# Designed miniproteins, single chains, continued (3), part 111

Each design is a single chain, and the fold is of that chain. pLDDT is the mean over its residues in the fold that is shown.

## One batch from the design tools (miniprotein)

Design m11876
Fold by ESMFold2-Fast:
Structure m11876 (fold): chain A 70 residues (1-70)
Amino acid sequence: SAQQRAAAQAAAQELGYPQAAHEAIAQEVLQMEEKSPRSFDPRTLKAKVFYAGQRLGYHGPPLSEFDALV
């Protein structure tokens, strides 16, 4: 949904991904959610954004800093 896409883009911005990557990362997160018949879980959102960014080749926060952001 548009709300889920907006939430994923906001999480990508919070994690420091470049502005140009936010929509692509959000789309990848939505693809990950479509593979699970569960409701959108905000507790895993930042983790999904991080993995989506890595899968798409974008530079994100180092693992040592990730726990402070989720």
Scores: mean pLDDT 68

Design m11877
Fold by ESMFold2-Fast:
Structure m11877 (fold): chain A 88 residues (1-88)
Amino acid sequence: SMEEFAERVVEAVERVIRESVKEKLSVDETIERVTEVIEALGREAGLSPARTGEIQAAVETVIDTSVENKLSVEETIALVREVVRRLV
């Protein structure tokens, strides 16, 4: 279901963000890893490249905005969940 897909995307993005913080990766490296995991999940779910790209762009915007506003990891993940569920 699309609800199951949304939850898989959120879980994967959360894992990447938490691992990136632990490894002290740059924002750009975090976004690259997030983009790659969303692409893989979109392909597995049979989503079009355009639809997958919309999810990637929305999540990238959340990460960039969260960094700019110095939000916590927990706040960033909550915003990712909200935007992914809205788009899917």
Scores: mean pLDDT 88

Design m11878
Fold by ESMFold2-Fast:
Structure m11878 (fold): chain A 57 residues (1-57)
Amino acid sequence: GPLTPEQLAELQALYAKGPGGKLSEEQLKKAGEIAGVSEEQLKAAKGNGNRVANLAG
């Protein structure tokens, strides 16, 4: 479902931690916890070039 503004802000903060907004595996797992999605869904989204914005709906 759609993320709350607070969850979206946390995801944006995670994305801002790396050059070009690249997330580490640890940051991807944390983004999954915030978004309430499985680690597999996060890895699939990242592997297909999808950005964290897709997790916001």
Scores: mean pLDDT 58

Design m11879
Fold by ESMFold2-Fast:
Parts: C-alpha cells; structure tokens; sequence
Structure m11879 (fold): chain A 87 residues (1-87)
C-alpha cells in the first residue's frame, strides 16, 4: 500500500541520518537506498529516476544534498508517495 511505502521511505531516511551522524544526505545515494529498501521490504520496484525527480525539489541549494534540518523525513516520504499516486 502507499502507506507502507511512505513508512519504508521515512524509516530509510531516519536510518541513514543515524548511521551518518549528519543532517545532510547525498541525493543520489538517498534515492538508491529508498528504491532498494522498498524492493527489499515490500517487493515493489520503483524507478530510481522517479525518486530522484522528487528529491531534487528539496535540493534548494543545488549542491546535490538534502538538508533534513530544513525538511523532515516524513515530508520527503509524503512527496514521493504523492508522485507515485499521480502515475
């Protein structure tokens, strides 16, 4: 379900933040990790390019990183789910 996808995305972002000890996440790495975790936990294949397209909207500085001090994991997850629902 879209709710399960949302929860996997939010948890993946939070886990990466804990593991790296930083609020800054590489956009391309994050997109790959989200796609891999959704496939691993839910058996659903989502194109990395679709996730990357959504994540670029949160890269306001254009540096290729997402600053989670400015945008929450839940907000990012909601945006990705909204894009999936629009297909």
Amino acid sequence: SLQQIRDVIATTIMTLLENKGTSMLDLEELARQIAEEIQRKLGVSIPVELITKVLKKFDTDGDGYIDTSKVSPQEIADAIVKELASL
Scores: mean pLDDT 83

Design m11880
Fold by ESMFold2-Fast:
Structure m11880 (fold): chain A 70 residues (1-70)
Amino acid sequence: MSGKERLREHLLSVVSLLAPGQSVTVSPAALARKFGVSVSTVNEVLRELEREGRVLVERRGRQTILTRPE
């Protein structure tokens, strides 16, 4: 499994542990390092999940807030 695919599964797992409407803050740079992918790839996966309606994504400076849809 690729780093991109492992990242996607990790993000879906994290969101699945949230209550509807609950948020978690993530660092794209830390995720890139953890999964051995570029920050561009992290941003691509986040955009894909947002387009699929699986997560709400909000950017706050260098941090990204992920919210489980209600």
Scores: mean pLDDT 85

Design m11881
Fold by ESMFold2-Fast:
Formats: structure tokens, sequence, C-alpha cells
Structure m11881 (fold): chain A 89 residues (1-89)
């Protein structure tokens, strides 16, 4: 089905999404340190939505390994961004 094709394509992007999450985390942390809290939050919100979609697609395909890698990368990134925002207050 078209949905299965979309899920396969999304899951195939998992390594790139993990890289993008790490790079986006560093960018969001930098913005937070510069006092650009709204911009940091906007970047991380967009990344969370993308990561969630790819993790769900991986999970639907039985690729729990990929879903966990994405979810763990996102969780680590969220912690770093939150810590940077708190330090900027």
Amino acid sequence: SPSEVIDRDLAADAPQVIKDLKEGTERAVKLAKEGKIDEANAIYTAMKLLAGSVAEAARRLGRTDLAEQIENTLKEGEKKVDEAIEKAK
C-alpha cells in the first residue's frame, strides 16, 4: 500500500535523521546560549515531530532497533537543549 511504501522510505532515512537530530541539538543549544530561546524551542519542536514520525514508521516495520536509536538520540538532545535554556534564564 502507499502507507507501507512511505513507512519504508521514512525508516530508510533513520541514519540521516539521527545525524540531523545531533546537528540540530548543537544548533538549538547554541541559540539558547545566545538567549534566542524561542528559536531554540522552534528548532527542537520541528526535530521532535520529524523524529517521532520516523521512529513510528520504523516501529510499524518491526525495526525496534532503529526506533530506539532515534528516541534515545531525541531524549539526549532534549535534555541538552533544556539544560542550555535553564542556564540562559
Scores: mean pLDDT 82

Design m11882
Fold by ESMFold2-Fast:
Structure m11882 (fold): chain A 97 residues (1-97)
Amino acid sequence: MKEKEIRELFEEAKRKALASPYPRAALLLLAEILEKKGYLELAEEARRLAASLPPADPETARLEDLILAGHRAMAETGEVPPELEEALRAWEEELAA
């Protein structure tokens, strides 16, 4: 993949993560996928963005922690919002190409 295409895909994935009901968890899941693919700079950017988000209410924070603990399995079982699953899947396919 060309660097410009990776950046555009990353920006789209960030927008979808921020629009999700669990934006911190979504951004951290995004960072894990990036790290596995070797995009360490983008992974750091996603983690930094997650850290900059306003504090979540206790219930949302607990659910985000649960999502992170079972991130891959939850995505596979459809527990993660469909928009996030589609974005992550499309991005994994693009990174593999």
Scores: mean pLDDT 68

Design m11883
Fold by ESMFold2-Fast:
Structure m11883 (fold): chain A 98 residues (1-98)
Amino acid sequence: MKEEILKFIEYARGLARAESVEEAVELTRKAVEYARKLAKINPDVGKSALGALAVYAARASPENRRAALEVAYEGAKEMTKEFPEMKSALDFVEQALS
């Protein structure tokens, strides 16, 4: 779990410094991947990770922010199918995207 949390933070923080939409999308995909790994260990931790990802995405440039939130939203939708308790995180990302 510690290694997965550290990797998540690494990718999520990288999003704030992303210089292209492609970099923002890839970093968000990696962050979602580790949030999913965390959710399999503990759904509450995975839910917190998705919430944190939306906050990091909000610090990106406007164009990168939207692309990042769309990737986070799709990831949250898939994770919510397996972990229904993550619905509040999905709703939070959806609200941030709108």
Scores: mean pLDDT 80

Design m11884
Fold by ESMFold2-Fast:
Structure m11884 (fold): chain A 79 residues (1-79)
Amino acid sequence: GPPFRTTLEVDMPSVEALEQTVRDIRESGKMLGFEVTEVGERETEDGYHVRVIRIKSQDENGTEKELIIELRAPLPPPP
């Protein structure tokens, strides 16, 4: 059947914190044997940087689990 899907939306205090969190998710996912996919990256009209990551895992019974993480951080004001 289709995988169990969960979406987690996370507001980050800065773009630097967001990028560090993406690196941490990627490395932790590799260590745990999960499939980690960077789905997209965009900037919004209201001044946010957004990254979307998909994490897939499978249990002993073949049940797929999918976690979508959407990370948002405010862009710095223009100089």
Scores: mean pLDDT 79

Design m11885
Fold by ESMFold2-Fast:
Structure m11885 (fold): chain A 98 residues (1-98)
Amino acid sequence: MHKLEITGDYSREQRENLADDLEEEFGFEAEVLEDGSIRATSNLSLEELEKVARWLAEYNGAVAEVLEDGNIRAEASAALAEEGRRLGGLDKLAGLGK
């Protein structure tokens, strides 16, 4: 099981909504713990963890980092929300020619 630790001014309701969105987007079960971290119950590859980190940056304006133990740490950032949207647009454009 992997833990997603989110720092910043996220309410419990926002964390629960994020866990639900992660289940819909990536197909793994996610649960908000008492410490405010989110626990994923599936076996995620490094590539899938990096996709989660990028999705958090694009969706919720978070700095997301995959740690050596397979856990993800995310920190809220408005600047990175804009950067994530920009990177997503570039990936879509790069994919259109393949």
Scores: mean pLDDT 64

Design m11886
Fold by ESMFold2-Fast:
Structure m11886 (fold): chain A 73 residues (1-73)
Amino acid sequence: SAAQARRDEAARELQGALDALKAALEDGKTADEAYQRAMDLADRARGDPASRDAGESARGYADGLYEEYKAAK
């Protein structure tokens, strides 16, 4: 279905953004940019009922990673 296709695409994009965020937090060079991208994609996913739960989970996970990064400074 179209809804399943949108959910699968959102899940793929969110996973890519979270993986990029993890890498950026290790390097520290693009941490803020990677975090902002992950948050923007999570908010977009939350706007579609098909991907809302995935977006909520990704947002919480990205926030957690970024707070841990800031605490380690």
Scores: mean pLDDT 84

Design m11887
Fold by ESMFold2-Fast:
Structure m11887 (fold): chain A 90 residues (1-90)
Amino acid sequence: MKEFLESVKKSIDKAIEAARAGDRETALNITVNTIILLTVGIKYAPEEYRPLLEKIRDEVVAASDALEAGDVETALQHLERAKKLIDEAI
């Protein structure tokens, strides 16, 4: 589980970097790929980790929606919340 969460965190860090650089398209592509990674992870996760992974996915989905709407500031807030959830779990 820790290695999976560390991989998700690296993807979120890259999305934050792209969004802050003004590369909204790259940020959106990374967030969408992170949602896919989390969806597969939830399917195969032990039951005790599923609520955490679902909360992380909800934040990344909200970030994706904000990026599609052009709201980079809201997207960054959601990505930072997802990252905080991971940091508190590892």
Scores: mean pLDDT 87

Design m11888
Fold by ESMFold2-Fast:
Structure m11888 (fold): chain A 100 residues (1-100)
Amino acid sequence: DPEKKEAQQAAKEVFETAKKLAEAGRNGDKEEYYRLLEKLKNVTIEQLSPTTVRLTVEDKKTGKKYEIVLDLSKLSQEEKEALATLVVAKERIKEGIFLQ
């Protein structure tokens, strides 16, 4: 299913961006951190249950939305850390809107 593959690829790109964001944060690279944070603005995280999360990724060129439902119990430790980084990044985006 091409649409399912596109959605899975979009989710992988989000996790890779979140990993790079965590590295930039640890290294104190503020320029790279904010650049990567901008890429994550089009990502929505919705908690559906204690063990289930929906990621929605919007393609900036097409406006097409990709939705992936994640079972947290099936995520690797690396994926869980990337998801935690993404949640923190979303809070940082909200704080930026609230404090500016």
Scores: mean pLDDT 75

Design m11889
Fold by ESMFold2-Fast:
Structure m11889 (fold): chain A 100 residues (1-100)
Amino acid sequence: ELSPGQLELIREQFREADVNGDGRVSLDELRAWFISRYVAPGQPLTPEEQALLDQLVQLAEALGEGSGLLDFEQFARLLRALNNMEKSDTLEELLEFALS
């Protein structure tokens, strides 16, 4: 489903998130990675950034089956879902609002 180039980018991001190098990303490492990548240093999270982070963590808990840990495949699914949330889910919500 992913091109080799896209798969390598996800693998690099997984390594960045996996700070302790154990081959798994904890929920704390995921939060730290998100903040380091998407939030300006020294600034508090905006309400919008906090909501996105909360959704990301909830999805991560579901994908990890309550273990609090993500392997590479689970992390890749999480990143795909995050990209879809910014594009597909927002459009579907707008369409549902327009139809209601």
Scores: mean pLDDT 68

Design m11890
Fold by ESMFold2-Fast:
Structure m11890 (fold): chain A 68 residues (1-68)
Amino acid sequence: SREELLRELQKILAENVPADKHAQALQAIDLLRQGKYDQAEALLKELTKDAPPEVQKRVLELIEKLKE
């Protein structure tokens, strides 16, 4: 479900985004809930730029699944 995808994404962000940026991670989740995919993707790319490539790939895959 949509909420399961958002929960998975939130867990990934909690593990890969520094604590001082968790408010911005929650903002990105809210943007996805609103269907503002381009804004959410831009923010998520910035928040995860230092994360492993597999994490960055999984974030993009979850965004694409949310668009379906």
Scores: mean pLDDT 85

Design m11891
Fold by ESMFold2-Fast:
Structure m11891 (fold): chain A 64 residues (1-64)
Amino acid sequence: TDIGKILEIAGEIAKEIKKEKGLPKSAFLTDEELEEVIRRAAERAEEEYGEDKEKAMQIVRGAS
Protein backbone atom coordinates (compact mmCIF):
# COMPACT_ATOMS: atom_id res chain seq x y z
CA THR A 1 0.00 0.00 0.00
CA ASP A 2 1.36 3.42 -0.99
CA ILE A 3 0.57 5.52 2.08
CA GLY A 4 1.92 8.70 0.48
CA LYS A 5 -0.42 8.45 -2.52
CA ILE A 6 -3.43 7.73 -0.29
CA LEU A 7 -2.67 10.74 1.93
CA GLU A 8 -2.20 12.94 -1.16
CA ILE A 9 -5.67 11.86 -2.38
CA ALA A 10 -7.10 12.62 1.09
CA GLY A 11 -5.59 16.12 0.96
CA GLU A 12 -7.15 16.81 -2.44
CA ILE A 13 -10.54 15.49 -1.26
CA ALA A 14 -10.36 17.76 1.80
CA LYS A 15 -9.75 20.76 -0.49
CA GLU A 16 -12.71 19.71 -2.68
CA ILE A 17 -15.04 19.42 0.33
CA LYS A 18 -13.97 22.83 1.67
CA LYS A 19 -14.64 24.34 -1.77
CA GLU A 20 -18.05 22.63 -2.02
CA LYS A 21 -19.04 24.01 1.41
CA GLY A 22 -17.59 27.51 0.80
CA LEU A 23 -14.96 27.12 3.52
CA PRO A 24 -11.48 28.73 3.43
CA LYS A 25 -8.46 26.43 2.93
CA SER A 26 -7.42 27.12 6.56
CA ALA A 27 -10.76 25.93 8.03
CA PHE A 28 -10.89 22.90 10.31
CA LEU A 29 -13.21 20.12 9.14
CA THR A 30 -15.94 18.82 11.45
CA ASP A 31 -15.91 15.13 12.45
CA GLU A 32 -18.71 14.53 9.91
CA GLU A 33 -16.76 16.27 7.12
CA LEU A 34 -13.60 14.35 8.10
CA GLU A 35 -15.47 11.02 7.80
CA GLU A 36 -16.59 12.19 4.33
CA VAL A 37 -12.92 12.82 3.41
CA ILE A 38 -11.98 9.33 4.65
CA ARG A 39 -14.78 7.68 2.66
CA ARG A 40 -14.18 9.59 -0.61
CA ALA A 41 -10.38 9.24 -0.43
CA ALA A 42 -10.62 5.47 0.14
CA GLU A 43 -13.08 5.13 -2.77
CA ARG A 44 -10.78 7.11 -5.10
CA ALA A 45 -7.70 5.11 -4.02
CA GLU A 46 -9.60 1.86 -4.71
CA GLU A 47 -10.73 3.11 -8.14
CA GLU A 48 -7.40 4.58 -9.32
CA TYR A 49 -4.82 2.25 -7.70
CA GLY A 50 -6.74 -0.92 -6.77
CA GLU A 51 -6.07 -0.30 -3.07
CA ASP A 52 -8.07 -2.23 -0.49
CA LYS A 53 -10.83 0.21 0.54
CA GLU A 54 -10.77 -0.82 4.23
CA LYS A 55 -6.97 -0.42 4.45
CA ALA A 56 -7.15 2.96 2.69
CA MET A 57 -9.81 4.14 5.15
CA GLN A 58 -7.63 3.05 8.10
CA ILE A 59 -4.62 4.94 6.68
CA VAL A 60 -6.57 8.19 6.14
CA ARG A 61 -8.27 7.90 9.57
CA GLY A 62 -4.90 7.31 11.25
CA ALA A 63 -3.48 10.43 9.61
CA SER A 64 -6.44 12.56 10.76
Scores: mean pLDDT 74

Design m11892
Fold by ESMFold2-Fast:
Structure m11892 (fold): chain A 86 residues (1-86)
Amino acid sequence: MKAKVTVTFEDGSTTTYLLEDGQVLIVTSPADPNARFRIELLGDTVSVTNLVSGTSKTIELTDEPKTITLTDEETGVTVTFTVTKL
């Protein structure tokens, strides 16, 4: 399975990634180098984890785009992840 992940940072910058099953991506906010997130595709599920707080959110992939938002509790930096099944 493949997924398209678009990451939008607090400063409005966006980057799009293509993930295959079992792939892991680490992203860091350009506004805050302490705001680090792990994105992992396993089967039909995408997991996003804040590597500082350990907070994790999971979403099932569908043909419709779905959005996950994580906020770093210390900085207030918010990162948005839009995920779509390919």
Scores: mean pLDDT 77

Design m11893
Fold by ESMFold2-Fast:
Structure m11893 (fold): chain A 97 residues (1-97)
Amino acid sequence: MMIKVSVFAALEFTSEGRRRGVLVVLIYDENNNLLEVHISEFEAENGRLVSRREVVTSDIDTALAELERMRARYRARGYPAMVAAYDAAIEELKSIK
């Protein structure tokens, strides 16, 4: 079975070596029906990026609610690259809703 995948990712780096990341994966069948949305957050721990949060859902409304909540959180914290990744994922999900 052929699957299609859209990936939205961002890593934020500071001069102090702190790292935060986001990964959003949208998984579709060959007819462009959404199968799953995977949303992952990463942060630096002992010099490594470790996953701190993972959300998996097949429901577009649930995915949009989580992405919009995470976008607002990182916008408030001043992480523009992470916000841009969430914006792009939200735009694609809204286009198929």
Scores: mean pLDDT 79

Design m11894
Fold by ESMFold2-Fast:
Structure m11894 (fold): chain A 94 residues (1-94)
Amino acid sequence: SLVDEVRELITSGLSALPAENPPVSLSNPTPGQLAQVRAGLDLALARARDEAELRAALDVIREMMTGDSRYPLEDFIALLAPHDPALAARLAAA
């Protein structure tokens, strides 16, 4: 499934970073962590067949990056905005 592909992509990408995996906080995200969010979003946009599948993939990105399945997507986007406003805008538009 797309959800499984996104989960595997982010897990593999984060495992290559010299940091916590998954990251427990994105208050000061690294370029590597931002690159994983971009890669997950690019995969989701390329493969999602409908809005529900796209949303499910975005929820996986948020869950994998924050370590919290209850973390609101809008709060995750707001957290990224000071560090990568273009990425935050793309997530909000998706």
Scores: mean pLDDT 77

Design m11895
Fold by ESMFold2-Fast:
Structure m11895 (fold): chain A 81 residues (1-81)
Amino acid sequence: MSMKELIKIFGDEIISLFRPYLSDDEIEELRKRIEESKNLSEAVKVAIDFADTQPIPASTKASRITSASLRAIGEEIDSEL
């Protein structure tokens, strides 16, 4: 899987998980920032930094971001195997 596809999968999962806490405009900004990331680590950092400006509980954002990251990594491994 390409890095671009991996970042897109991560972004789609994060958007889905954060949707209840964000407006449509905030979702669009978050998606754009994630898609501009060079790799998965930068995408995770962008998601964390964005979540810190929103009323998302720290435990929830850490858990959600970790789950999305693991899912994206799993899909990358499956595409290479």
Scores: mean pLDDT 67

Design m11896
Fold by ESMFold2-Fast:
Structure m11896 (fold): chain A 103 residues (1-103)
Amino acid sequence: QLSADELADLVMKRIRDISLEAKKNKWSAEEIVKKVLEELEKVISTITDPEARKLWQEMNEEFKKFAEEVLKKTKDPEEIRELLVGEIGYLTTLLEKRLKALA
């Protein structure tokens, strides 16, 4: 069984891998959103530190909101994918910085 910190690191790596695979294999918006949210939920359900959990929950909420806004503004699958991948990169970088500041 992985520790909470080991699980967080693994999930962060998997979210970045999802971003790369989505670009390479031209995944649908629905598949990108589903896979990212599944990984975020794994950490949120396991983390016992309320401050760290809040940061992961914030990323989850911000990503959901961004995805909903993108799907309202454009129907181009390539544009949607690029915007979602860009947001994943932004949110993962921000979360990583905030988690390090918390420790």
Scores: mean pLDDT 80

Design m11897
Fold by ESMFold2-Fast:
Structure m11897 (fold): chain A 100 residues (1-100)
Amino acid sequence: MIGSYAVGKALYKRFNTTDIFGDDGQGATGPSLLGFGDTYAADTRNLTGQDYADFMADMIRNGIPGTVIPGFSDDQLSWQQQRDMASYIVYMEVKNSMSY
């Protein structure tokens, strides 16, 4: 199941991910999450819904190599909370792709 958007939004703000990714995922000290699917097209091209959220949850857990994005260990985020945050990030990406 895709995680809770509302819980993911709260977690995104709580763990200072807004300082890394920005309030709308536009990037701050870390890379932009806008166009994340395009940036990681080889890994995400055929992923939909739950599989995309699972991929994003793995990136949250392990971090993004070569960036300032740390991995959030199970001590910081539970398995469900990782998916909740992933669902919020996926929502931001989809929302941005629909706006001009």
Scores: mean pLDDT 56

Design m11898
Fold by ESMFold2-Fast:
Structure m11898 (fold): chain A 80 residues (1-80)
Amino acid sequence: LPAPVITKVTATSTSVTVEWEHEGEAVVTLSDENGKVVASEVTTDDSVTFTGLPAGTYTVTVMNTETGAVSEPVKVTVTA
């Protein structure tokens, strides 16, 4: 199976919604500007929303849990 491809990232003042194309289970990871993981979710869905986020620049990746293949990272900014 190919690495997941992030198709859409949407930010609000407190949330980030990530959409991707991948069949099966994935781990979605949200990291801050210092590379610290602030949230992660394991899901079989093709979308996840992280809420309660402080303003800042984040990096999103999606990993295929069976192969460990990781998507290209996407940067997103949450603005107050």
Scores: mean pLDDT 80

Design m11899
Fold by ESMFold2-Fast:
Structure m11899 (fold): chain A 100 residues (1-100)
Amino acid sequence: SLKELYEKFMKALDEVVTDEKLRKAIPLILSLIRSGAFTPSKETIDKLIEIFKKVAEKLPDNPLPYYFLSLLYDVQGKKEEAEKYRKKAIELRPDDQFLK
């Protein structure tokens, strides 16, 4: 279920993010990324990309880290990387309205 995928994703994020302040900000950051309202510095985007890559490595069959990687690369204007990760997310959950 999507709920189980989300719970596993959030647990893996909590394990990867060692900074307590950043960890508390993650739910807001995810909301802002998804809504298209996320306009962070290049350094912040690069840090988040590395975090989500580590989560994807831990959870290779979970679409959520790939979905957020696609959004972060899109914000950077890296269209090829964004499309690569978007396709991977859709491949894992093609019928999921959340990923459209």
Scores: mean pLDDT 79

Design m11900
Fold by ESMFold2-Fast:
Structure m11900 (fold): chain A 60 residues (1-60)
Amino acid sequence: DDDDKKAFDDAYKAYKQYLISQGVPEDDAESLAKSSAKTAGAHGGSKSNQQLAQSFQQLL
């Protein structure tokens, strides 16, 4: 659903901003957030964007 995609994007942005606030450079923060998304998506098959968003929220 589009709502699930929005939730994922918002969580991804929040996690990226969190990393930047901790002193991680923006490029590294984006790389880490994308890596987390890839790992969550590969972990046990198809995942909804809502579950990916929850994964990012746990990192905050």
Scores: mean pLDDT 68

Design m11901
Fold by ESMFold2-Fast:
Structure m11901 (fold): chain A 100 residues (1-100)
Amino acid sequence: SLEDELFAEIELLEEFIEENVPDKKVVEEIKKLLEEVKELAKKKTIEGYEKAMELVEEISKIVTDYLKSNPDIDPVVAATITVLIAGIYFLLLAAKRKLE
């Protein structure tokens, strides 16, 4: 289901950044926001999905700022994180649209 795909994608991002991002403070900050995204998505409401999407935009900003400050990060790692964030946002948007 779309919901199962959403939670799988969030878990994949959490695992990927844990393994590939050396800054543990940035990893923990992103994981905390992803946990809030999961909690909001579990409510299965339009408002919950909208707030979750806002948090994903915040995660995207944190990642973008981190990558700009750390240009030595593997470009494949950077691209993978960006694609996973976009995927989570798209799945939240699709879940919201099904309720409209």
Scores: mean pLDDT 89

Design m11902
Fold by ESMFold2-Fast:
Structure m11902 (fold): chain A 87 residues (1-87)
Amino acid sequence: MTREEVLRELVEVATELTRLAIKYQDVDPEKARLLQKAIELVSKAIEALRKGDFEKAVKYLEEARPYAAQVSPELAARIDEIIEKIK
């Protein structure tokens, strides 16, 4: 898989995390907070990948995964899939 394909997948994940954070903002602020943490870490992974730092990108995604998993097991699974594509 190309770096460009991985970057597209991560941007899609970040977009979905952002949409969920907005939805939960008023109804479950705790979940919105967890999603914001996942978004922060995924954004750091995107920047690491743009620099060609695959090890740092994997580390940030592994840190993001438990935050995403607490709100969306589906998005956590997508993060796991992306980690495997980078490794």
Scores: mean pLDDT 86

Design m11903
Fold by ESMFold2-Fast:
Structure m11903 (fold): chain A 84 residues (1-84)
Amino acid sequence: SRLELLEKIVEALLNLFKKNPEKKSISLEELAEELKKKGYSDEEVEEAIRLIKEEADKNKDGKISKSELYELSALINRMKEEER
């Protein structure tokens, strides 16, 4: 589901920030590479990047900041509450 995909994206972004604590943002290309390394298919990665562009890249700069990641996590929590 899109919700499960968003959760996996958040986990990948958190992992990338943990590996690179000095980075203020993660590019969509870096996210795509991390998802592929985690064993996601090219189709799942393409859908994930499209979804992130629509839901999280509010600055429209092709990068996800820590604040945008926080907002995405809050959105996922709201979506989970609506499915209960």
Scores: mean pLDDT 76

Design m11904
Fold by ESMFold2-Fast:
Structure m11904 (fold): chain A 64 residues (1-64)
Amino acid sequence: SDELEKAKESSIGFLKSLGEMYDNKEIAERKIKEFEAEFKSAKTVDQVFALTHEKIREFMREVK
């Protein structure tokens, strides 16, 4: 659905912007690629939001 695709695109875009703020750009880029793959498997907007929250927490832990 249009809502599902927009949710995926906006979430990935937001995570890419977060990645630009971290010193370790190589890890950030790898994580974004992994996130894009996982977001493609999401079938509902609620799953996209749950994944986004999870990935923000991963970024905060791993991409410092």
Scores: mean pLDDT 77

Design m11905
Fold by ESMFold2-Fast:
Structure m11905 (fold): chain A 100 residues (1-100)
Amino acid sequence: SSNDAIRLMVQALQTAMQSIQDGRIDQALQSLQTLITAARYAGAQQAVDLLQQAIDLIRQGRIDLALQLIQQAIRLVQQSTVQNPELTTQISQRALQLGQ
């Protein structure tokens, strides 16, 4: 379901935040780049922009600000599906392809 795709994306973003807090910066950056690609395919441009800024802040060592932007991206991903039924359908189709 579309809700399952969103939950998986939110969980992946939360895992990336935990990796940052644990000092696993390279792992977190790779995860965030993968999630940016997924968000871009979902048409979530505001979330893409926030995650790209978060990567730049992580590279600058500004961890607290990066974590705040990732939390904002999580909220936008959750809100986008309530406001856009077409986005919900696209995320569901992509999640089904990734589940194969």
Scores: mean pLDDT 76

Design m11906
Fold by ESMFold2-Fast:
Structure m11906 (fold): chain A 70 residues (1-70)
Amino acid sequence: VKLSPRQKRALQFLLYNPGLFRSVREAADAVGVSQSTISSLARKLGTSARALLAGPPEVIARAVELLSQQ
């Protein structure tokens, strides 16, 4: 799975700030990306946008693995 530079930046920010955001809009505004970018990231990780924002260990591990493969 390939990530765009914007998706990599957004994913790294979210991994470092699990549970910080209540909504996809809030997270998108904070990172400087579109809400569709966050939704696309969640789909590429095989999870929901809500789960990605919460950052449970399983999602964090999958995201770290995906980032290491880029």
Scores: mean pLDDT 78

Design m11907
Fold by ESMFold2-Fast:
Structure m11907 (fold): chain A 94 residues (1-94)
Amino acid sequence: SSTLEEIKNEFNKKLSEIAKKASELSPEEYYKQVKEIIDETKKKLEENNLSEEEKREVLTYMASLLETEARDSKDPELSKKLKELAEEIRKERE
């Protein structure tokens, strides 16, 4: 689905922009911005009439990207919080 790929690409783009600004953000502000784009993406999944399978694919993709950002994070507490967000998203996947 072009809509599915657009949602995935937009999430990746927004997460990458936050990562590029990591040196300018506190760990708390970084976490807040990541949580905001997660919530925005979940809203798009509900608004775009995607199938349950397509929603699960996007959630899996989001969790994988968050796990990568957690691994690459130099802040241990931020890394832990990003891993917890990824685990929460994976639990929402059926």
Scores: mean pLDDT 85

Design m11908
Fold by ESMFold2-Fast:
Structure m11908 (fold): chain A 85 residues (1-85)
Amino acid sequence: LAPAPDEATLEAQLEAIRKAAREKGYSEENIEALVEVQRLIALAQKYYVSDPEKAQAYLEQAYEIIRNTPFFKELYEQMEKEMAA
């Protein structure tokens, strides 16, 4: 695994994700949830070696957003259907 990107690279990657999600017609609320999950995962990678407890806290926050956002359940179900077809 590559080290976490710097903040400028991370923001560029998050903007690309936001643009792709917007092109798919996702709501702004769902786009921001997706971007926040990706940001938290990147922060977890950044702190994984230096501060594992902080990295775990970021992962727990990301999982909480996924668990509480119906959009991610719909994405998972859609992905399963497409993979089965």
Scores: mean pLDDT 75

Design m11909
Fold by ESMFold2-Fast:
Formats: C-alpha cells, sequence, structure tokens
Structure m11909 (fold): chain A 70 residues (1-70)
C-alpha cells in the first residue's frame, strides 16, 4: 500500500519536507495521469533528499507503488 509506505518515510522527514511532499502530490490530485506521475516522481526526489540514506529503498518502494496506482 503506497499510503502505508509513504507514512513510514514521512515520519522521518522534517515538517518542511513532509509539507512540500504533500503539497506536490495534492497539486496533481484529480489531474491527468501524466501530471500525477510527474508529481510522484518530484515528491519522491524530495523524500530522497530529506530522508536518511537507510530509508532510500523505502522511498523507491513508495515511488513504485504510487506509480502502479496511477
Amino acid sequence: DANELFREVAETLSEEARREVLRILQSAAGKSAEEQKRAVEEATEVMKRAAPEELHPKVEEVKRAALEDI
């Protein structure tokens, strides 16, 4: 479940990074699949920069699961 994986990563992020990730994802909500895909890719890059290195594999799992949902 992409939401569950995202929650695990989000708990390790700063408030600022978590807010930016959610803002990116929400900006594409209800838009085209291409816009949603771009938002997922942009949000996961923000997560990788903000998250500890040991969580990067989980960020990759979030990206994969989220893209499958689109």
Scores: mean pLDDT 78

